# Designed miniproteins, single chains, continued (5): the designs that were tried, part 31

Each design is a single chain, and the fold is of that chain. pLDDT is the mean over its residues in the fold that is shown.

## One batch from the design tools (miniprotein)

Design m17052
Fold by ESMFold2-Fast:
Structure m17052 (fold): chain A 97 residues (1-97)
Amino acid sequence: LPPPSAEEVERGRALVPRIEALYEQLTPEQQKLIEETAKELEELLKKLSFETARALTAEWYEKLLEAAQAFVEGKYEKAEEILEEALKKVKEAVEKE
């Protein structure tokens, strides 16, 4: 695969600061849930093709932003559901390959 485009790199950079700003507003328990979900996702992504892993990684950052926003808004069940759905999608991709 070609290296990521400048636009893809800038998109990733824009998401990371926004996620970090929301993350620091979370409780230690909420931060731990995100960290544990991210760790499990990273291990599963290693089992996928580079193209599939790249697409799912981009989607994970978007879902992580949505989950962090939901936690900050007090929508705890919605935030947990978003994290569970993201993990399930990666697990299903591993099972299909």
Scores: mean pLDDT 75

Design m17053
Fold by ESMFold2-Fast:
Structure m17053 (fold): chain A 78 residues (1-78)
Amino acid sequence: DLAAKLAALNKEITAAANEAHDAAMAGDAAATAAALRRLADTLRAQAAVRKEAGDDAGAARLAAQAAGLDERAALLAA
């Protein structure tokens, strides 16, 4: 079920975003980088599901967001 897959991914996105926020507020760059990478992976998973469903624009937007998060994580890990 596409809707169930998207709902599960949305829950994971929210959890990962909250984890990244909490780590950033605590000043933990390594934990923030790890959480941002997890968020990027989850956004790519959702992009793949949306692409399969024919939502090319939504998939492209999520893929671009994931790339930006990976770049930010790399800067924090440097």
Scores: mean pLDDT 85

Design m17054
Fold by ESMFold2-Fast:
Structure m17054 (fold): chain A 81 residues (1-81)
Amino acid sequence: SSEEIFEEFERLMLQQLGEALRAERLESPAATIALLDRIRAELDATFARVAPQLTPEQRARAERALAGFRAWLDERRAAAS
């Protein structure tokens, strides 16, 4: 169902947030940047695949959450540069 797909996407975002927080503990700025870029790419690819299966309301909520996550990743990437 769209609810299950939405819940799995939210769970994936939470898992990726955990990986991004781990990136801040890496000793190498280059390794941090590489991990953050990978997380960003995986989130974008996953959203592209699941978005057609979501209701308009779920899609809007997912887009807002993803926009916030992207902004946070961009901030962390800039800090590592």
Scores: mean pLDDT 81

Design m17055
Fold by ESMFold2-Fast:
Structure m17055 (fold): chain A 82 residues (1-82)
Amino acid sequence: SREELERLLQKAYELIETDPEKAVKIFRELAEDPELSPVAQKAMRLAAEALEKGDFKRARAALETAIVNDPVARKKLEEKLK
């Protein structure tokens, strides 16, 4: 599970660097997903907002918060990165 989490984060970080506009769209969609916990929804919104401001460090930290705290958020992100 740790190796799978690290691989998912690496893929998401790559998208943040190569296509930040697409990453923002994905994070905003997940922020509005009612299947995610409130903590994960808020973290995804913060990730999108940070990325829109070019704050890659904060975007990554917020993304990690969402994924670590919610296995549903993890699964949904993985599906969108395929």
Scores: mean pLDDT 85

Design m17056
Fold by ESMFold2-Fast:
Structure m17056 (fold): chain A 102 residues (1-102)
Amino acid sequence: HMREELHELVKETLKNLGKEDRYEEAMAALDRLIEAIEKNAPPEVIIGQLNRLLYALDLKIKNPSKEVLKAYLKLMFDIYNNAPKEVILESLKELLKAISKE
């Protein structure tokens, strides 16, 4: 039930950031990202959808926390090394968890 967990993390992130007005945009971006991962899309496509999700969350992170940066780098590593989709989804979950704690 990874999809439901990712949806809840995005909801928590938007609530914590005071960006509930971006809910529809963020959920649409998340669903596109999950679909790209599940279809084993090329790394550049997955990264493109990840960037759309971060933009929808209004994450203009010039100074990310150490935890957010660590989670982001691990997700990028997994994507570029063609990790199994389950591994990429778990790394995405860890990134969203790190962001929701900001």
Scores: mean pLDDT 82

Design m17057
Fold by ESMFold2-Fast:
Structure m17057 (fold): chain A 101 residues (1-101)
Amino acid sequence: SQDLTNLARSALGRGDFDSALSWAQQALSLDPNNADAWSVLGQAYLQQGDFDSALRWFQQSLSLDPNNWFAWQGLGDVYQQQGDLQLSQQYRQLGDRLFSL
């Protein structure tokens, strides 16, 4: 549900990845096509340094919703870790723009 996904995103904002994963998994059990919940999983794996899993889950999110601002911001974070600061900033700006729509 949207409410569970919003709780998961709030938990990520606080650095509470265990709660974020728990709520994201609950949201996905109700709707496996929930792009926001997949993006939360991507961010949690990214924070643990698992870049391959992070990319997979962000790509899953974007395959369901190409306008998912959070997944675009997550891709920006991946590119930052790879040292491509220009692409990182570009994808984060795209995410911010989509969030404002």
Scores: mean pLDDT 82

Design m17058
Fold by ESMFold2-Fast:
Formats: structure tokens, sequence, C-alpha cells
Structure m17058 (fold): chain A 92 residues (1-92)
């Protein structure tokens, strides 16, 4: 649980830095607010570490099939957040 929480926070920080560097100011403000909402939602849910690692692996394998981002840190951050979102939705 603590490890998942740390990985989500690290992923959010990576994406915040990416948005701040590459987005126009108005787009950045909107994206950062959405990212903060997502962070709060994901951190409010208890997740199993084994299920999280399994989902993360599946997401990473799908992302390798798409060359959407060249930055490995950004890809990792997106994969972590996507895996967490999928687990949260499965618990509803």
Amino acid sequence: MEEIRKRIEEAVEVLKKYIEKHAEPEEAERALKELEKLREELLSVEMDEEEFEKKLKEVKEEMEKTTTFKDPEVREALAVLAAAVLLVEEKK
C-alpha cells in the first residue's frame, strides 16, 4: 500500500513537470488541476500491491505497442496512473 502510494505520487510529479515544460499556460493549469483531482481519488482507495503490479505490467505491455511518448519516465508515470485507475474502477 505505501509503495503504491509513493509510486502514484512520483508519477504525478513526473507528469506535472512534463506539463509545465511542454504545455501552454492555460492548458497546463487545466491539466494540473485534473491531475491533482486524480491523485486525491487514487490515494483515497486501498489497493492490493500484487494486483497493482499485475495491472501495471499489462498497461506497460499495451504502451510498448504504441509509440505515444519517447520519454521513459513519462511512460512509466502514465502506466502507473493507468494501472491505479483500472484497479479503482474494478472495486466499484
Scores: mean pLDDT 76

Design m17059
Fold by ESMFold2-Fast:
Structure m17059 (fold): chain A 98 residues (1-98)
Amino acid sequence: APQVLSAEEYRALAEKYRELAAEGRGEAYRLAAELYELLAAGRHEEARELALAIIEENFDNEKPEDIEALMLAARLVPEELSEELRERLRRIEEEIER
């Protein structure tokens, strides 16, 4: 079962991913940082909407490091994913495995 994190833990994750984005490790990390910041503020509906936007915008990203943040976003909205988005995520996972 997915573990519910505290607001403090979400803020720590947001800061970590913001630092990774600043190091040039991938723009998807910046979006993941914003996602965790929304969760830390208790703005769960906006966090879900941003997670879907991250998935839609970054599903064609071929860099494994950029896909890491995309996969994290997918964990928050697995039941809301369309069949098309699920299929695209499966292809991305297969690319990472190779």
Scores: mean pLDDT 67

Design m17060
Fold by ESMFold2-Fast:
Structure m17060 (fold): chain A 77 residues (1-77)
Amino acid sequence: SASIQFIRNEATAAARAHLSPEEAAALEAEIDRLAQQYADDPEKFAQAVAELLRRHGFDARVVVEDGFVYLSIRPAA
């Protein structure tokens, strides 16, 4: 899914920019697991990734616009 790939790319980019390499790698592995689990449900994938990012100190929200699902991701202030 294009939405799943986009969400994965945004989340991994944020992790690599703001977390340690070790934490980023662990988060990336968990995102890949979720992508496999929710392969046919981009909205549930987005919700799960947003929750995962929030546990790592990000302000992450699910956005749905014109049928496209993505995340708004901000580092913790």
Scores: mean pLDDT 84

Design m17061
Fold by ESMFold2-Fast:
Structure m17061 (fold): chain A 99 residues (1-99)
Amino acid sequence: MIDVLKLFEENFEKLNSEDPEVVKEALLKLSELIKNYGEEFKKEVPSELLLEFGEKVTLVYLKYKGKNPEIESAIYYLVGELELLKEDYESAKEYYEKS
Protein backbone atom coordinates (compact mmCIF):
# COMPACT_ATOMS: atom_id res chain seq x y z
CA MET A 1 0.00 0.00 0.00
CA ILE A 2 1.39 3.39 -1.02
CA ASP A 3 1.25 6.47 1.26
CA VAL A 4 1.02 9.25 -1.35
CA LEU A 5 1.29 12.15 1.15
CA LYS A 6 4.36 10.61 2.87
CA LEU A 7 6.14 9.91 -0.45
CA PHE A 8 5.32 13.44 -1.65
CA GLU A 9 6.71 15.04 1.55
CA GLU A 10 9.88 12.87 1.50
CA ASN A 11 10.69 13.77 -2.13
CA PHE A 12 9.71 17.45 -1.66
CA GLU A 13 12.28 17.62 1.21
CA LYS A 14 14.95 16.08 -1.09
CA LEU A 15 14.60 19.11 -3.42
CA ASN A 16 16.60 21.01 -0.72
CA SER A 17 19.61 18.72 -1.34
CA GLU A 18 22.94 20.19 -2.51
CA ASP A 19 23.45 16.98 -4.57
CA PRO A 20 22.05 17.49 -8.12
CA GLU A 21 21.56 13.71 -8.53
CA VAL A 22 19.34 13.57 -5.40
CA VAL A 23 17.32 16.58 -6.68
CA LYS A 24 16.90 14.97 -10.14
CA GLU A 25 15.77 11.61 -8.66
CA ALA A 26 13.31 13.42 -6.33
CA LEU A 27 11.80 15.36 -9.28
CA LEU A 28 11.39 12.12 -11.27
CA LYS A 29 9.81 10.30 -8.29
CA LEU A 30 7.38 13.22 -7.76
CA SER A 31 6.43 13.10 -11.48
CA GLU A 32 5.87 9.32 -11.27
CA LEU A 33 3.75 9.76 -8.11
CA ILE A 34 1.54 12.41 -9.79
CA LYS A 35 1.29 10.37 -13.03
CA ASN A 36 0.38 7.04 -11.37
CA TYR A 37 -1.58 8.31 -8.31
CA GLY A 38 -3.08 11.62 -9.52
CA GLU A 39 -6.52 11.15 -7.90
CA GLU A 40 -5.02 10.15 -4.52
CA PHE A 41 -2.55 13.06 -4.87
CA LYS A 42 -5.45 15.53 -5.41
CA LYS A 43 -7.27 14.08 -2.38
CA GLU A 44 -4.37 13.72 0.09
CA VAL A 45 -1.97 16.63 -0.62
CA PRO A 46 -3.22 19.90 0.99
CA SER A 47 -3.55 22.95 -1.30
CA GLU A 48 -1.19 24.95 0.97
CA LEU A 49 1.53 22.30 0.53
CA LEU A 50 0.96 22.34 -3.26
CA LEU A 51 1.55 26.13 -3.28
CA GLU A 52 4.79 25.70 -1.29
CA PHE A 53 5.79 22.92 -3.71
CA GLY A 54 5.19 25.18 -6.76
CA GLU A 55 7.38 27.88 -5.17
CA LYS A 56 10.14 25.33 -4.41
CA VAL A 57 10.07 23.91 -7.99
CA THR A 58 10.41 27.49 -9.32
CA LEU A 59 13.45 28.10 -7.05
CA VAL A 60 15.05 24.78 -8.14
CA TYR A 61 14.45 25.75 -11.80
CA LEU A 62 16.11 29.17 -11.29
CA LYS A 63 19.08 27.53 -9.47
CA TYR A 64 19.75 24.98 -12.27
CA LYS A 65 18.55 26.87 -15.40
CA GLY A 66 21.34 26.77 -18.01
CA LYS A 67 23.58 24.78 -15.59
CA ASN A 68 22.04 21.27 -15.43
CA PRO A 69 20.02 20.10 -18.48
CA GLU A 70 18.93 16.85 -16.76
CA ILE A 71 17.31 18.74 -13.86
CA GLU A 72 15.73 21.25 -16.30
CA SER A 73 14.25 18.30 -18.29
CA ALA A 74 13.00 16.66 -15.07
CA ILE A 75 11.30 19.95 -14.03
CA TYR A 76 9.62 20.34 -17.46
CA TYR A 77 8.35 16.75 -17.20
CA LEU A 78 7.06 17.36 -13.64
CA VAL A 79 5.28 20.60 -14.68
CA GLY A 80 3.78 18.73 -17.66
CA GLU A 81 2.36 16.06 -15.31
CA LEU A 82 0.97 18.80 -13.00
CA GLU A 83 -0.69 20.59 -15.96
CA LEU A 84 -2.14 17.26 -17.17
CA LEU A 85 -3.49 16.70 -13.62
CA LYS A 86 -5.27 20.10 -13.97
CA GLU A 87 -6.65 18.86 -17.37
CA ASP A 88 -4.64 21.56 -19.21
CA TYR A 89 -3.52 19.42 -22.15
CA GLU A 90 -2.06 22.32 -24.20
CA SER A 91 0.24 23.45 -21.34
CA ALA A 92 1.18 19.81 -20.61
CA LYS A 93 2.25 19.31 -24.25
CA GLU A 94 4.50 22.43 -24.15
CA TYR A 95 6.31 21.22 -21.00
CA TYR A 96 6.70 17.62 -22.27
CA GLU A 97 8.30 18.97 -25.48
CA LYS A 98 10.88 20.79 -23.30
CA SER A 99 11.56 17.72 -21.12
Scores: mean pLDDT 82

Design m17062
Fold by ESMFold2-Fast:
Structure m17062 (fold): chain A 92 residues (1-92)
Amino acid sequence: SLEEIERKLRELFAEAQWAVDNKASLEEMKEIIEKAREVFDEVEPYLSPETRERVRRLIDEAEKALTENKDYEKAFSLLSRAIALVLRELRR
């Protein structure tokens, strides 16, 4: 259901924002990235091949920023961009 996927994407954004604002642990941030991958797998059939590749790349870069550099702000920025791309395509 697209409505349920859109709700999950909005909840994911809110959870990620809360985690950054509240200095959540690396483990909690990694769980958010894992949850993002699950939601993106669910929405993948509704996305163009170009958007799928861009979203995958953004999430991979977000995980790398988090795990290699502990750059929580960059990880959140990249995740936010991935969510925005998906929501934009689903609304069009």
Scores: mean pLDDT 84

Design m17063
Fold by ESMFold2-Fast:
Structure m17063 (fold): chain A 59 residues (1-59)
Amino acid sequence: DELLERFKKELFSAKNVSLETLREAKRLFEEGLSNREIAEKLKVGLGFVEEFRRYLEEH
């Protein structure tokens, strides 16, 4: 997935997050989960989830 690969390369905080985790986060966004719920489920930082949602909304 080119979009997710680019996100990982451009955002330093995303480099330690797997593509599988990014795909799961995207699915959870589509299901309507809050940023906090996604961060808790995936054990990632809230700021990371907020930036990822913004990235998806802008692209």
Scores: mean pLDDT 77

Design m17064
Fold by ESMFold2-Fast:
Order: C-alpha cells, then structure tokens, then sequence
Structure m17064 (fold): chain A 96 residues (1-96)
C-alpha cells in the first residue's frame, strides 16, 4: 500500500540518523558548510521520523544534538540563520 512506502522511507531515515549526526559533527569541526547543509537535512528527517513513530524521547535527544551542532556552526560561520534554527530545534526537543 502507499502507507507502506511512507513507513519504509521513515525507517530508512531513522537508520541513517546516528551516522548523519556523527558525520555532521566532523563537518562542523572541519568548517565544511556544504557537508553541514546536506547532513543536517538528513539528520533532521531522521529526528522527524522518530517523532512520527512516537519515539518522543529519542526524537527529543536527536533535536537537542542537532541544536547544539547548529549553535556550534553559527559560532564558526557567523551565520545568524543557523543560530535561529538551533533555537527552533531546542524548542522542538523541549516540547517532546
């Protein structure tokens, strides 16, 4: 069914989450903005997938880790939009 396709996509992003967060930490340390952007999107989809599956504690942890990485990226780049995203992700973690 169509619902089975969406479940498979959510499972795939959930499996990629931990690796994406580890690679994102490395990209932030390297100052690699292009890698930060792509890995952040993958990790964000993983965290959102956990929330859709009702895994609220795991989703909250993932949003909190993403928030910390976005804050560090903002400090390294001076990009205010990354700090705004960090605050948004911190709020999402607290609401779970």
Amino acid sequence: SMDDVFKQIDDDFTRLLDDSLEELRKAVEEGNIVKMSSLSITALFGASSLKRQGKNEEAAKAYAELSDLYRKAAELTGDQSLLDEAKRLEQKAKEL
Scores: mean pLDDT 80

Design m17065
Fold by ESMFold2-Fast:
Structure m17065 (fold): chain A 108 residues (1-108)
Amino acid sequence: MSEAKKKALAIIDELIKKETDEKVKQALEILKVALLTIKDEKVIEKLLEILEEISKITDSEVQLKALEEILEILGSLPSSLSPEEAAEYLVKKLEELLEKIKELLKKS
């Protein structure tokens, strides 16, 4: 398991421990399972960056929305893509989400 993957899983586990909102906790559990199946290092590194930003969100509704957007991105992957094309697609979509989360945090 890569260093980035270990760090991302550790963030998810800490968020699950602290979370009292059942929907947020469920989204984190689903994301943890998804992350365990991801092999591409660039996708894992981008998810780590997003999880670090999400961990700064104190509003459960905002945090849930960000987690749901990650799960939608991961679930929207076209089956026709090669593994390399799939990784590039995910990195691009996750980068767009990361910038959106950073802008949201600047307004808070």
Scores: mean pLDDT 81

Design m17066
Fold by ESMFold2-Fast:
Structure m17066 (fold): chain A 64 residues (1-64)
Amino acid sequence: SESRDLAEQLVVLIRAQQYEAAANLLKGKDQGTLEAVEQELVLLLAQDPSALAAARVIIADAKL
C-alpha cells in the first residue's frame, strides 16, 4: 500500500538522519494518508523508540 511504502522509505531516511528528505516525502499528503503512515511506523519502529519519536515530529509538522 502507499502508506506502507512511504513508512518504509521514512524509516530509511530517518535512520540516515535525512530529516529534510523525510519531511519532503510527506509534503502534500492528506491527513488520512499521514495517519495511516504513522500507524505503519508504530509497527515498523516498535523496538526503536528514538526513531519513532523523530518520525512522529515529522508527521505532526506535515499535518500543519
Scores: mean pLDDT 86

Design m17067
Fold by ESMFold2-Fast:
Structure m17067 (fold): chain A 60 residues (1-60)
Amino acid sequence: GSRVVVEVEAKPGAEEAVKETLGRAEEILFNSPSLEEGARKIEELLRSSPAVERVRVSVE
């Protein structure tokens, strides 16, 4: 089935914070009405995080 692909670069020393945020991202995806909406919310969450250096989210 279709899936969301998340590529994220953590700032040095912030890897654990990014992992916790990715766990929340899975919950967001399960509660979203579409993969596209879930991907958008996940990207926004990661981009708003001070722990994230770079992020790219895509739907396949």
Scores: mean pLDDT 79

Design m17068
Fold by ESMFold2-Fast:
Structure m17068 (fold): chain A 75 residues (1-75)
Amino acid sequence: TEEEITELELKKLLYEAMAGSSRFIAERMERKAKETGNPKQRELAERNRETARELEEEVKKLEEKIEELKKKYEE
């Protein structure tokens, strides 16, 4: 239904925003780790990079689900 598609589109938007934020933090922490040599900042960069990757995968799944529903709705 259109309602279901809208809900998935909103969820996708949220996950995209979260992925972008995690990616930004990862890049910033990696830069700081290189400047300071602080292993904690390197760990934070790695964790946020992994989180961004996982969220990006969820976005892809949501995109596929939205496409499938739109195709089914045209039936």
Scores: mean pLDDT 84

Design m17069
Fold by ESMFold2-Fast:
Structure m17069 (fold): chain A 67 residues (1-67)
Amino acid sequence: SMKEKAQEIAEAAKREAEKYGGKVLDVTVTDDSVKIVISEGKGGNAAKLTAEMLGRKYGVKVEVEIA
């Protein structure tokens, strides 16, 4: 489902952020979109790129905010 894809995007962003010492600070999921608030720095930038790429791949609207 679209919500499952949105959750996959949030989970992938979290993994990528943590890999580079960053964090996902907040996640808001709707039926067709996800908003992710990510920490600044390398981890935040990597997570943002990953989330936006997966959003395009899955057709989920992704909004990424750097704290």
Scores: mean pLDDT 80

Design m17070
Fold by ESMFold2-Fast:
Structure m17070 (fold): chain A 68 residues (1-68)
Amino acid sequence: SELDKILEEIRKIVESIPNPSAEQLLYLDNVEGLVRVAKRNPDDEVIRQGALENARKYLRILKEQKER
């Protein structure tokens, strides 16, 4: 799924950072939680869209931080 792809991209970004901050690790943990919630509610489009929106937000933040 797209959400699983976003989670894997976030994992790769965090793993590429030699000393990830507590905030960066928290973003990864939050997205893992969003994936779990979406998988528990597979027929809930509102939950799925909300999880995707938030996961994309964390991915954007991590990408911006990696480029600095």
Scores: mean pLDDT 83

Design m17071
Fold by ESMFold2-Fast:
Structure m17071 (fold): chain A 100 residues (1-100)
Amino acid sequence: MPVIEIKKTKDSQEVTLGRVSEEEVDEAVEYILKNVDKNKKVTIHLRDLSPAAKEVALRILKELPNATLKLEEPYLVDSQGNRHKDEKALKEIEEIKKEA
């Protein structure tokens, strides 16, 4: 089962996409579309940068013209506990925004 959280507010709907496998893409898209109101603003929070999670986000953006993609700042933590920006993930984020 894909990891999806949907929080509905009076003005907006927030969808958080966690881990999604390739075989779960269609299930995830259908679940989101059934559980959101297409007439209200939808914000997609992408927590997993896997190809499957990105595909779900892109399909939702195409189906819901009022949807917006929000991305958490990706970072890596080294053995000393220092945070480093994940440059590869940041580049993938920019590519997702251009495809939507």
Scores: mean pLDDT 71

Design m17072
Fold by ESMFold2-Fast:
Structure m17072 (fold): chain A 84 residues (1-84)
Amino acid sequence: MDPRVEKAVEFLREKYEKGETEVFVEDIARRVLGGLSEMLGVKDPSVLRRAEVIMKEAIEVFNKENPDVEGVWDEKNRKVVFKE
């Protein structure tokens, strides 16, 4: 597995375990692409595109490992929502 995807999956688990209902693509960019986010800004289009790809892969892995919880990608708001 890509280490960035693995880190993103761990971050999604951390957020879910804390009772958070959503995670924004910007949060993934800060956590997983910290160096790029610091250099270009967390809202830079190229940083957000990379974070979105990583997040979508991480959602698939998270859902496979946690069948009682569904992470659903919200394209309009660029976030994942946890549904039980």
Scores: mean pLDDT 80

Design m17073
Fold by ESMFold2-Fast:
Structure m17073 (fold): chain A 59 residues (1-59)
Amino acid sequence: SHMEELRKKLEELEKKRLEFNRKQRDAYIDSVAKTDPASAEALKLLFDKMEEEYLKKKR
């Protein structure tokens, strides 16, 4: 079915877009960590803390 083939193509495209974004983010953080590991760690900690506080308020 054409609809099923179109659906699969859209899913592949979206999956590639998400994976590309994840790889870009990971590569960027890794690059920062190589030259400035302290800044990379601080960014990760900040992100984790913000998510945790958001989760606490949600509950």
Scores: mean pLDDT 71

Design m17074
Fold by ESMFold2-Fast:
Structure m17074 (fold): chain A 73 residues (1-73)
Amino acid sequence: STEQALQVGQQIQQLIQQAVEAAKQGDLQTAQQYKQQAIDLLREAGFPESDIAEFQALLDQAIATGALPQPAS
């Protein structure tokens, strides 16, 4: 159902936030663990590998910068 999809999305969003927060603290090992959990949830939810790869690239950039991507102001 749509509600189940939204719940999975909320869990992934929390994992993204935790990964970026860990990266900001310099804990790249913990950041990578949260990243892997988010990827596993996307795969379990039936997302295509192309979408997972795109998500992984964006999250890797966020971890590397210690910040979520922001729209250009």
Scores: mean pLDDT 77

Design m17075
Fold by ESMFold2-Fast:
Structure m17075 (fold): chain A 68 residues (1-68)
Amino acid sequence: SKVHDILEKMIDLLAEAEKAGKTEVSEKLRQLIREAVDIVLDPSLTDEQKMERLEKILKEAEKLVKEA
């Protein structure tokens, strides 16, 4: 699923940051992953709304890793 793909990408970004020893970036990525999981589990959101929010979080995660 697209939701699974986004979560997998975020986990991969976390693994890369941890391998690089970037502790502060890793902690921020863990926070973004927690926010993504909360969105996935929110019964008030449609699948389309979940995807829009998850794509935004993924872009924030990608930017965080790029700027580190």
Scores: mean pLDDT 84

Design m17076
Fold by ESMFold2-Fast:
Structure m17076 (fold): chain A 84 residues (1-84)
Amino acid sequence: MPADLPPPSPRTAQLMVDILLLLYKEGNKPLSQKEIAEKLGVSQSSVSRALNLLVQGGMVKRTRKGRTTYYSLTPLGRAVAERL
């Protein structure tokens, strides 16, 4: 299908890669947006932007546990992370 989304900025693209690698290294442990931001040393706003693109691309899924939203790799996201 034609991609109707603008390409991510170089900084956002790098952050998407960093998030995929972080989630891959954590195995089956879902991480919150705050935990991802703290582990990567970036703002929650930057992480939110990158996570929205990863979720739209089907590489990351959202799961709500209590009051917190957690993020984990899909099978597609895992396959992409393995090649990075």
Scores: mean pLDDT 80

Design m17077
Fold by ESMFold2-Fast:
Structure m17077 (fold): chain A 90 residues (1-90)
Amino acid sequence: SLEELIERVLEAVRKYAGEQFTPERERQLRFDIRSALLFADRLMLTNEEKIELIVDTVLHFLDLEGIKLTPEQRKELIEEVRKAAEEFVK
């Protein structure tokens, strides 16, 4: 479900970002993911394109919000987000 995808992504971000992932930032990421998937449905994106859109949405969010992660933390977070997105599109 969309709710399950969102919760898994938020949990992954909180795991690596810790205190940087404030309630305000959590609300913003929930909105960004919902907006991205509404856009994906309108454009009739493939499952593969939806996965990449979810991943890109999280990467863009991290950069825009100035969340500081090591390169390894960022890689691990994105791998967890990709797995959540893959399960969502099944």
Scores: mean pLDDT 89

Design m17078
Fold by ESMFold2-Fast:
Structure m17078 (fold): chain A 69 residues (1-69)
Amino acid sequence: SAVEELRAKAKELVAEGKSLDEIEAALNQLITEQLRRQYEAGSSTDAVQETLATLKATKAEILAELRAA
């Protein structure tokens, strides 16, 4: 769901005509909020680190796709 949330937000911001820098900033905010929610929910450090790695990879894929468009 967090991966889907990132992709949905990127698509929304592209439709709004936002720059790559603005899109990256918004995705960074979503990643931070997702990690905060997991930490507050009592997730293990390992689970939080796995989520961070997955979301960072997803952000990199999204930005690479947008630059190639």
Scores: mean pLDDT 84

Design m17079
Fold by ESMFold2-Fast:
Structure m17079 (fold): chain A 100 residues (1-100)
Amino acid sequence: SMAELEKEQIEAAKAFLENGLPKLPQLKKELEERFTPEEAELLLEMAEIQILLAKLQVEKAASMEELEKIAKEAEEAYKNKDIEKLKEIKEKLEEILEKK
């Protein structure tokens, strides 16, 4: 059932937010210590996008199809090291979350 799959994905997103969000400042510091500034920024933007996608999924602020499309666009931007595109995706996700 698609509804059962959506429920499992929402529960996984909740777990990610509960365990991941409190560690984000530490993750930022560790990335900045281990990677170049450019690599650390790229990894941090991707991590923040994943958090926003999880929040939108939990709040049902967008369809699963739309969220999966945005996640794929973010993955492609990350592979291309396109930091500006990642920032645009993040801003778009923040806007969707605020305009419930």
Scores: mean pLDDT 75

Design m17080
Fold by ESMFold2-Fast:
Structure m17080 (fold): chain A 98 residues (1-98)
Amino acid sequence: LLALLDEAEAVLDRIKADPRDQAALDRLAALLAQAAARSTDPRIRAELESARDTVLRFRDLVENTKTIRDELLANLFLIAAGATLLVARRMAERREAA
């Protein structure tokens, strides 16, 4: 689980550099789906599914508009998806430490 979250964070850094990289957005959504499927904790699963939904909504926003500045797109994505991913990771780490 943590290895998938580490890979998701690396993909998130790529999206921060280029928020219009649809391949990176698709990869992040796939990694979050895999992490959710491997999670035995329903809370961690719910957070990962929420993060995945946020990524898919952001991907749709990027596809349907060229009028929003890339800086704003990156900041909106990091606030919404990054915070959810961080919560899921902290929950996974605490569960493994217990």
Scores: mean pLDDT 72

Design m17081
Fold by ESMFold2-Fast:
Structure m17081 (fold): chain A 93 residues (1-93)
Amino acid sequence: KAKEVVTLSVGIALRLVAATTPGSPSEVEAAADDPLLKEVLTLAREKGPLDPEVGEATLRYLRAEVEAGRAEELAKSGAISAEELRAELERLE
């Protein structure tokens, strides 16, 4: 189960990096304003998307977004569907 948690977190981190790094100015600005998202992107660039720290930072960011009611907005960015996001977070608890 620990390996599954790391694998799912890394998968989500890869989706977030792919969705937020196409060079859109609004997405870059959004990442700068959100300290958790900035941490995910910084760790992914420094250590690579397969590092467990990236997975942990990604889970912290996703939980914060769901609790803030922004799951649908995150899904619209193409990172992950709102239902998949909620299901993966519930599965990891």
Scores: mean pLDDT 59

Design m17082
Fold by ESMFold2-Fast:
Structure m17082 (fold): chain A 92 residues (1-92)
Amino acid sequence: KILEEILKKLKELSPETALAVAVFLYRYTDIPLDKLAEASGIPKELLELALKNYHRLPLDKDYEVIVNMLRAEGKDELAELLKKFYEEIKKK
């Protein structure tokens, strides 16, 4: 489904963007850090460090920042997948 398609594309991103997307997915899904680390290629320890040091933005602002990062890298398909995911979690 949408999450599986997003996970498959994380390794196509720059490390900074992959880290941001992985942290976002961890905060708004039940995906384990180990799976996000494997899918993104970012070490689990760096994901944990990012979770401790990044101030948590409101969902809409967090989403906006990540989509802008994806578009800046030309990853429009992944930005659209993230938008579909965001619409689903916004309904909750």
Scores: mean pLDDT 81

Design m17083
Fold by ESMFold2-Fast:
Structure m17083 (fold): chain A 136 residues (1-136)
Amino acid sequence: MSHVQLLDDLFSDDPEVRKKAFEELKELAETLSEKELEAMVLLLEDESMPATVRAMSALLIGLGVDKMSDPSRAVEPLVRALRDPDPRVRRAAAIGLGLIGQKHPELVVEPLRRLLGDPDPAVREAARLALALIEE
């Protein structure tokens, strides 16, 4: 799957398409080491990288956070990515923070609540879905 197709599938109206895209991302994240996740942080923070690469990096960081010795090293780059000029990156960062928030809600809930005011309706929806993943 291409990065663009995978991102589009994650936001599909079809629940089965969304589930398949999520499982593919999850399988990719399981193959990554902590050093490779740190490389994803560098790709996310590199403004010269294509938005699709930054967005994919944000999702992989969120899925792989349990492999990191310090999850705050993932949280701060993802919180900064909530202010990325490309809405695809902001959507991906919101989902990544939602995945982290399932185990560390105190680190991500306030940034995600602020994202509910984003000008892009798809970004606001990603923030709502991320908060729903955290809130039981």
Scores: mean pLDDT 79

Design m17084
Fold by ESMFold2-Fast:
Structure m17084 (fold): chain A 92 residues (1-92)
Amino acid sequence: GSSLAKKAKELIEQAEQALKQGDYQKAIELVKQAISLALKIDDVDEALEILEKVREILEQILEKTTDPEVKFEAEVLLGLVGIAIGVLKLIK
C-alpha cells in the first residue's frame, strides 16, 4: 500500500528540515523511522526511492557533523542502507 511510502516520505521531509537546522541527531532518528517503514514496503521501486533519499541525508550528516556519536550512527546506518539498496537492485 501507498500509505507506508507516504509516511516514509513525510519522515524524510522532516529529516531534511532537521538537517537544514543543524539538528543531526533529530535527522538520524527520523531516517531510522523511514528505514523501518521502507523495510515493510513490498514495492521494490518505492522502497528503493525511500532508501536512496535516506542515503543522501546520511551522507550529508556524515560530512557536516562534528559529534562523534552522530558520526558513528550515520556511518553504521549508511552501511546498512547501502547493503539494502544493493540487494533490492539485484532483485528488481
Scores: mean pLDDT 87

Design m17085
Fold by ESMFold2-Fast:
Formats: structure tokens, C-alpha cells, sequence
Structure m17085 (fold): chain A 57 residues (1-57)
């Protein structure tokens, strides 16, 4: 379990990564570039991947 402060900071980073992903053309290269820009956990990287899959559907 994470503290409330850690959860809030994680959600902030995830929100910034999602916003960055939405601003670029849908491609695997751009997705990987966004992942490289943000220090996301493995779980949050999986969530961003799910979002990318939904956006590319």
C-alpha cells in the first residue's frame, strides 16, 4: 500500500504522461518516447499502455 501523498504524486505524474501522449500522433515510437520522459512505475506504465491501446482503437 502507498501513502496518500505517494498516490497523489503518482496520479500527477500519470496525468502529465497521459496529456503528453494525447498531444502526439499515435505510434509505438511516440508511446516509447513518452514512457522515457516520465519516471512511471511498472503498474503505471501498464495503465498508460492500456490508454494508448484505447486511443489507437
Amino acid sequence: AMSAEEIEERRRLMGEAEAALRKVPLSEENFNAVLAQFPLSEEDRARLRALWAALSA
Scores: mean pLDDT 76

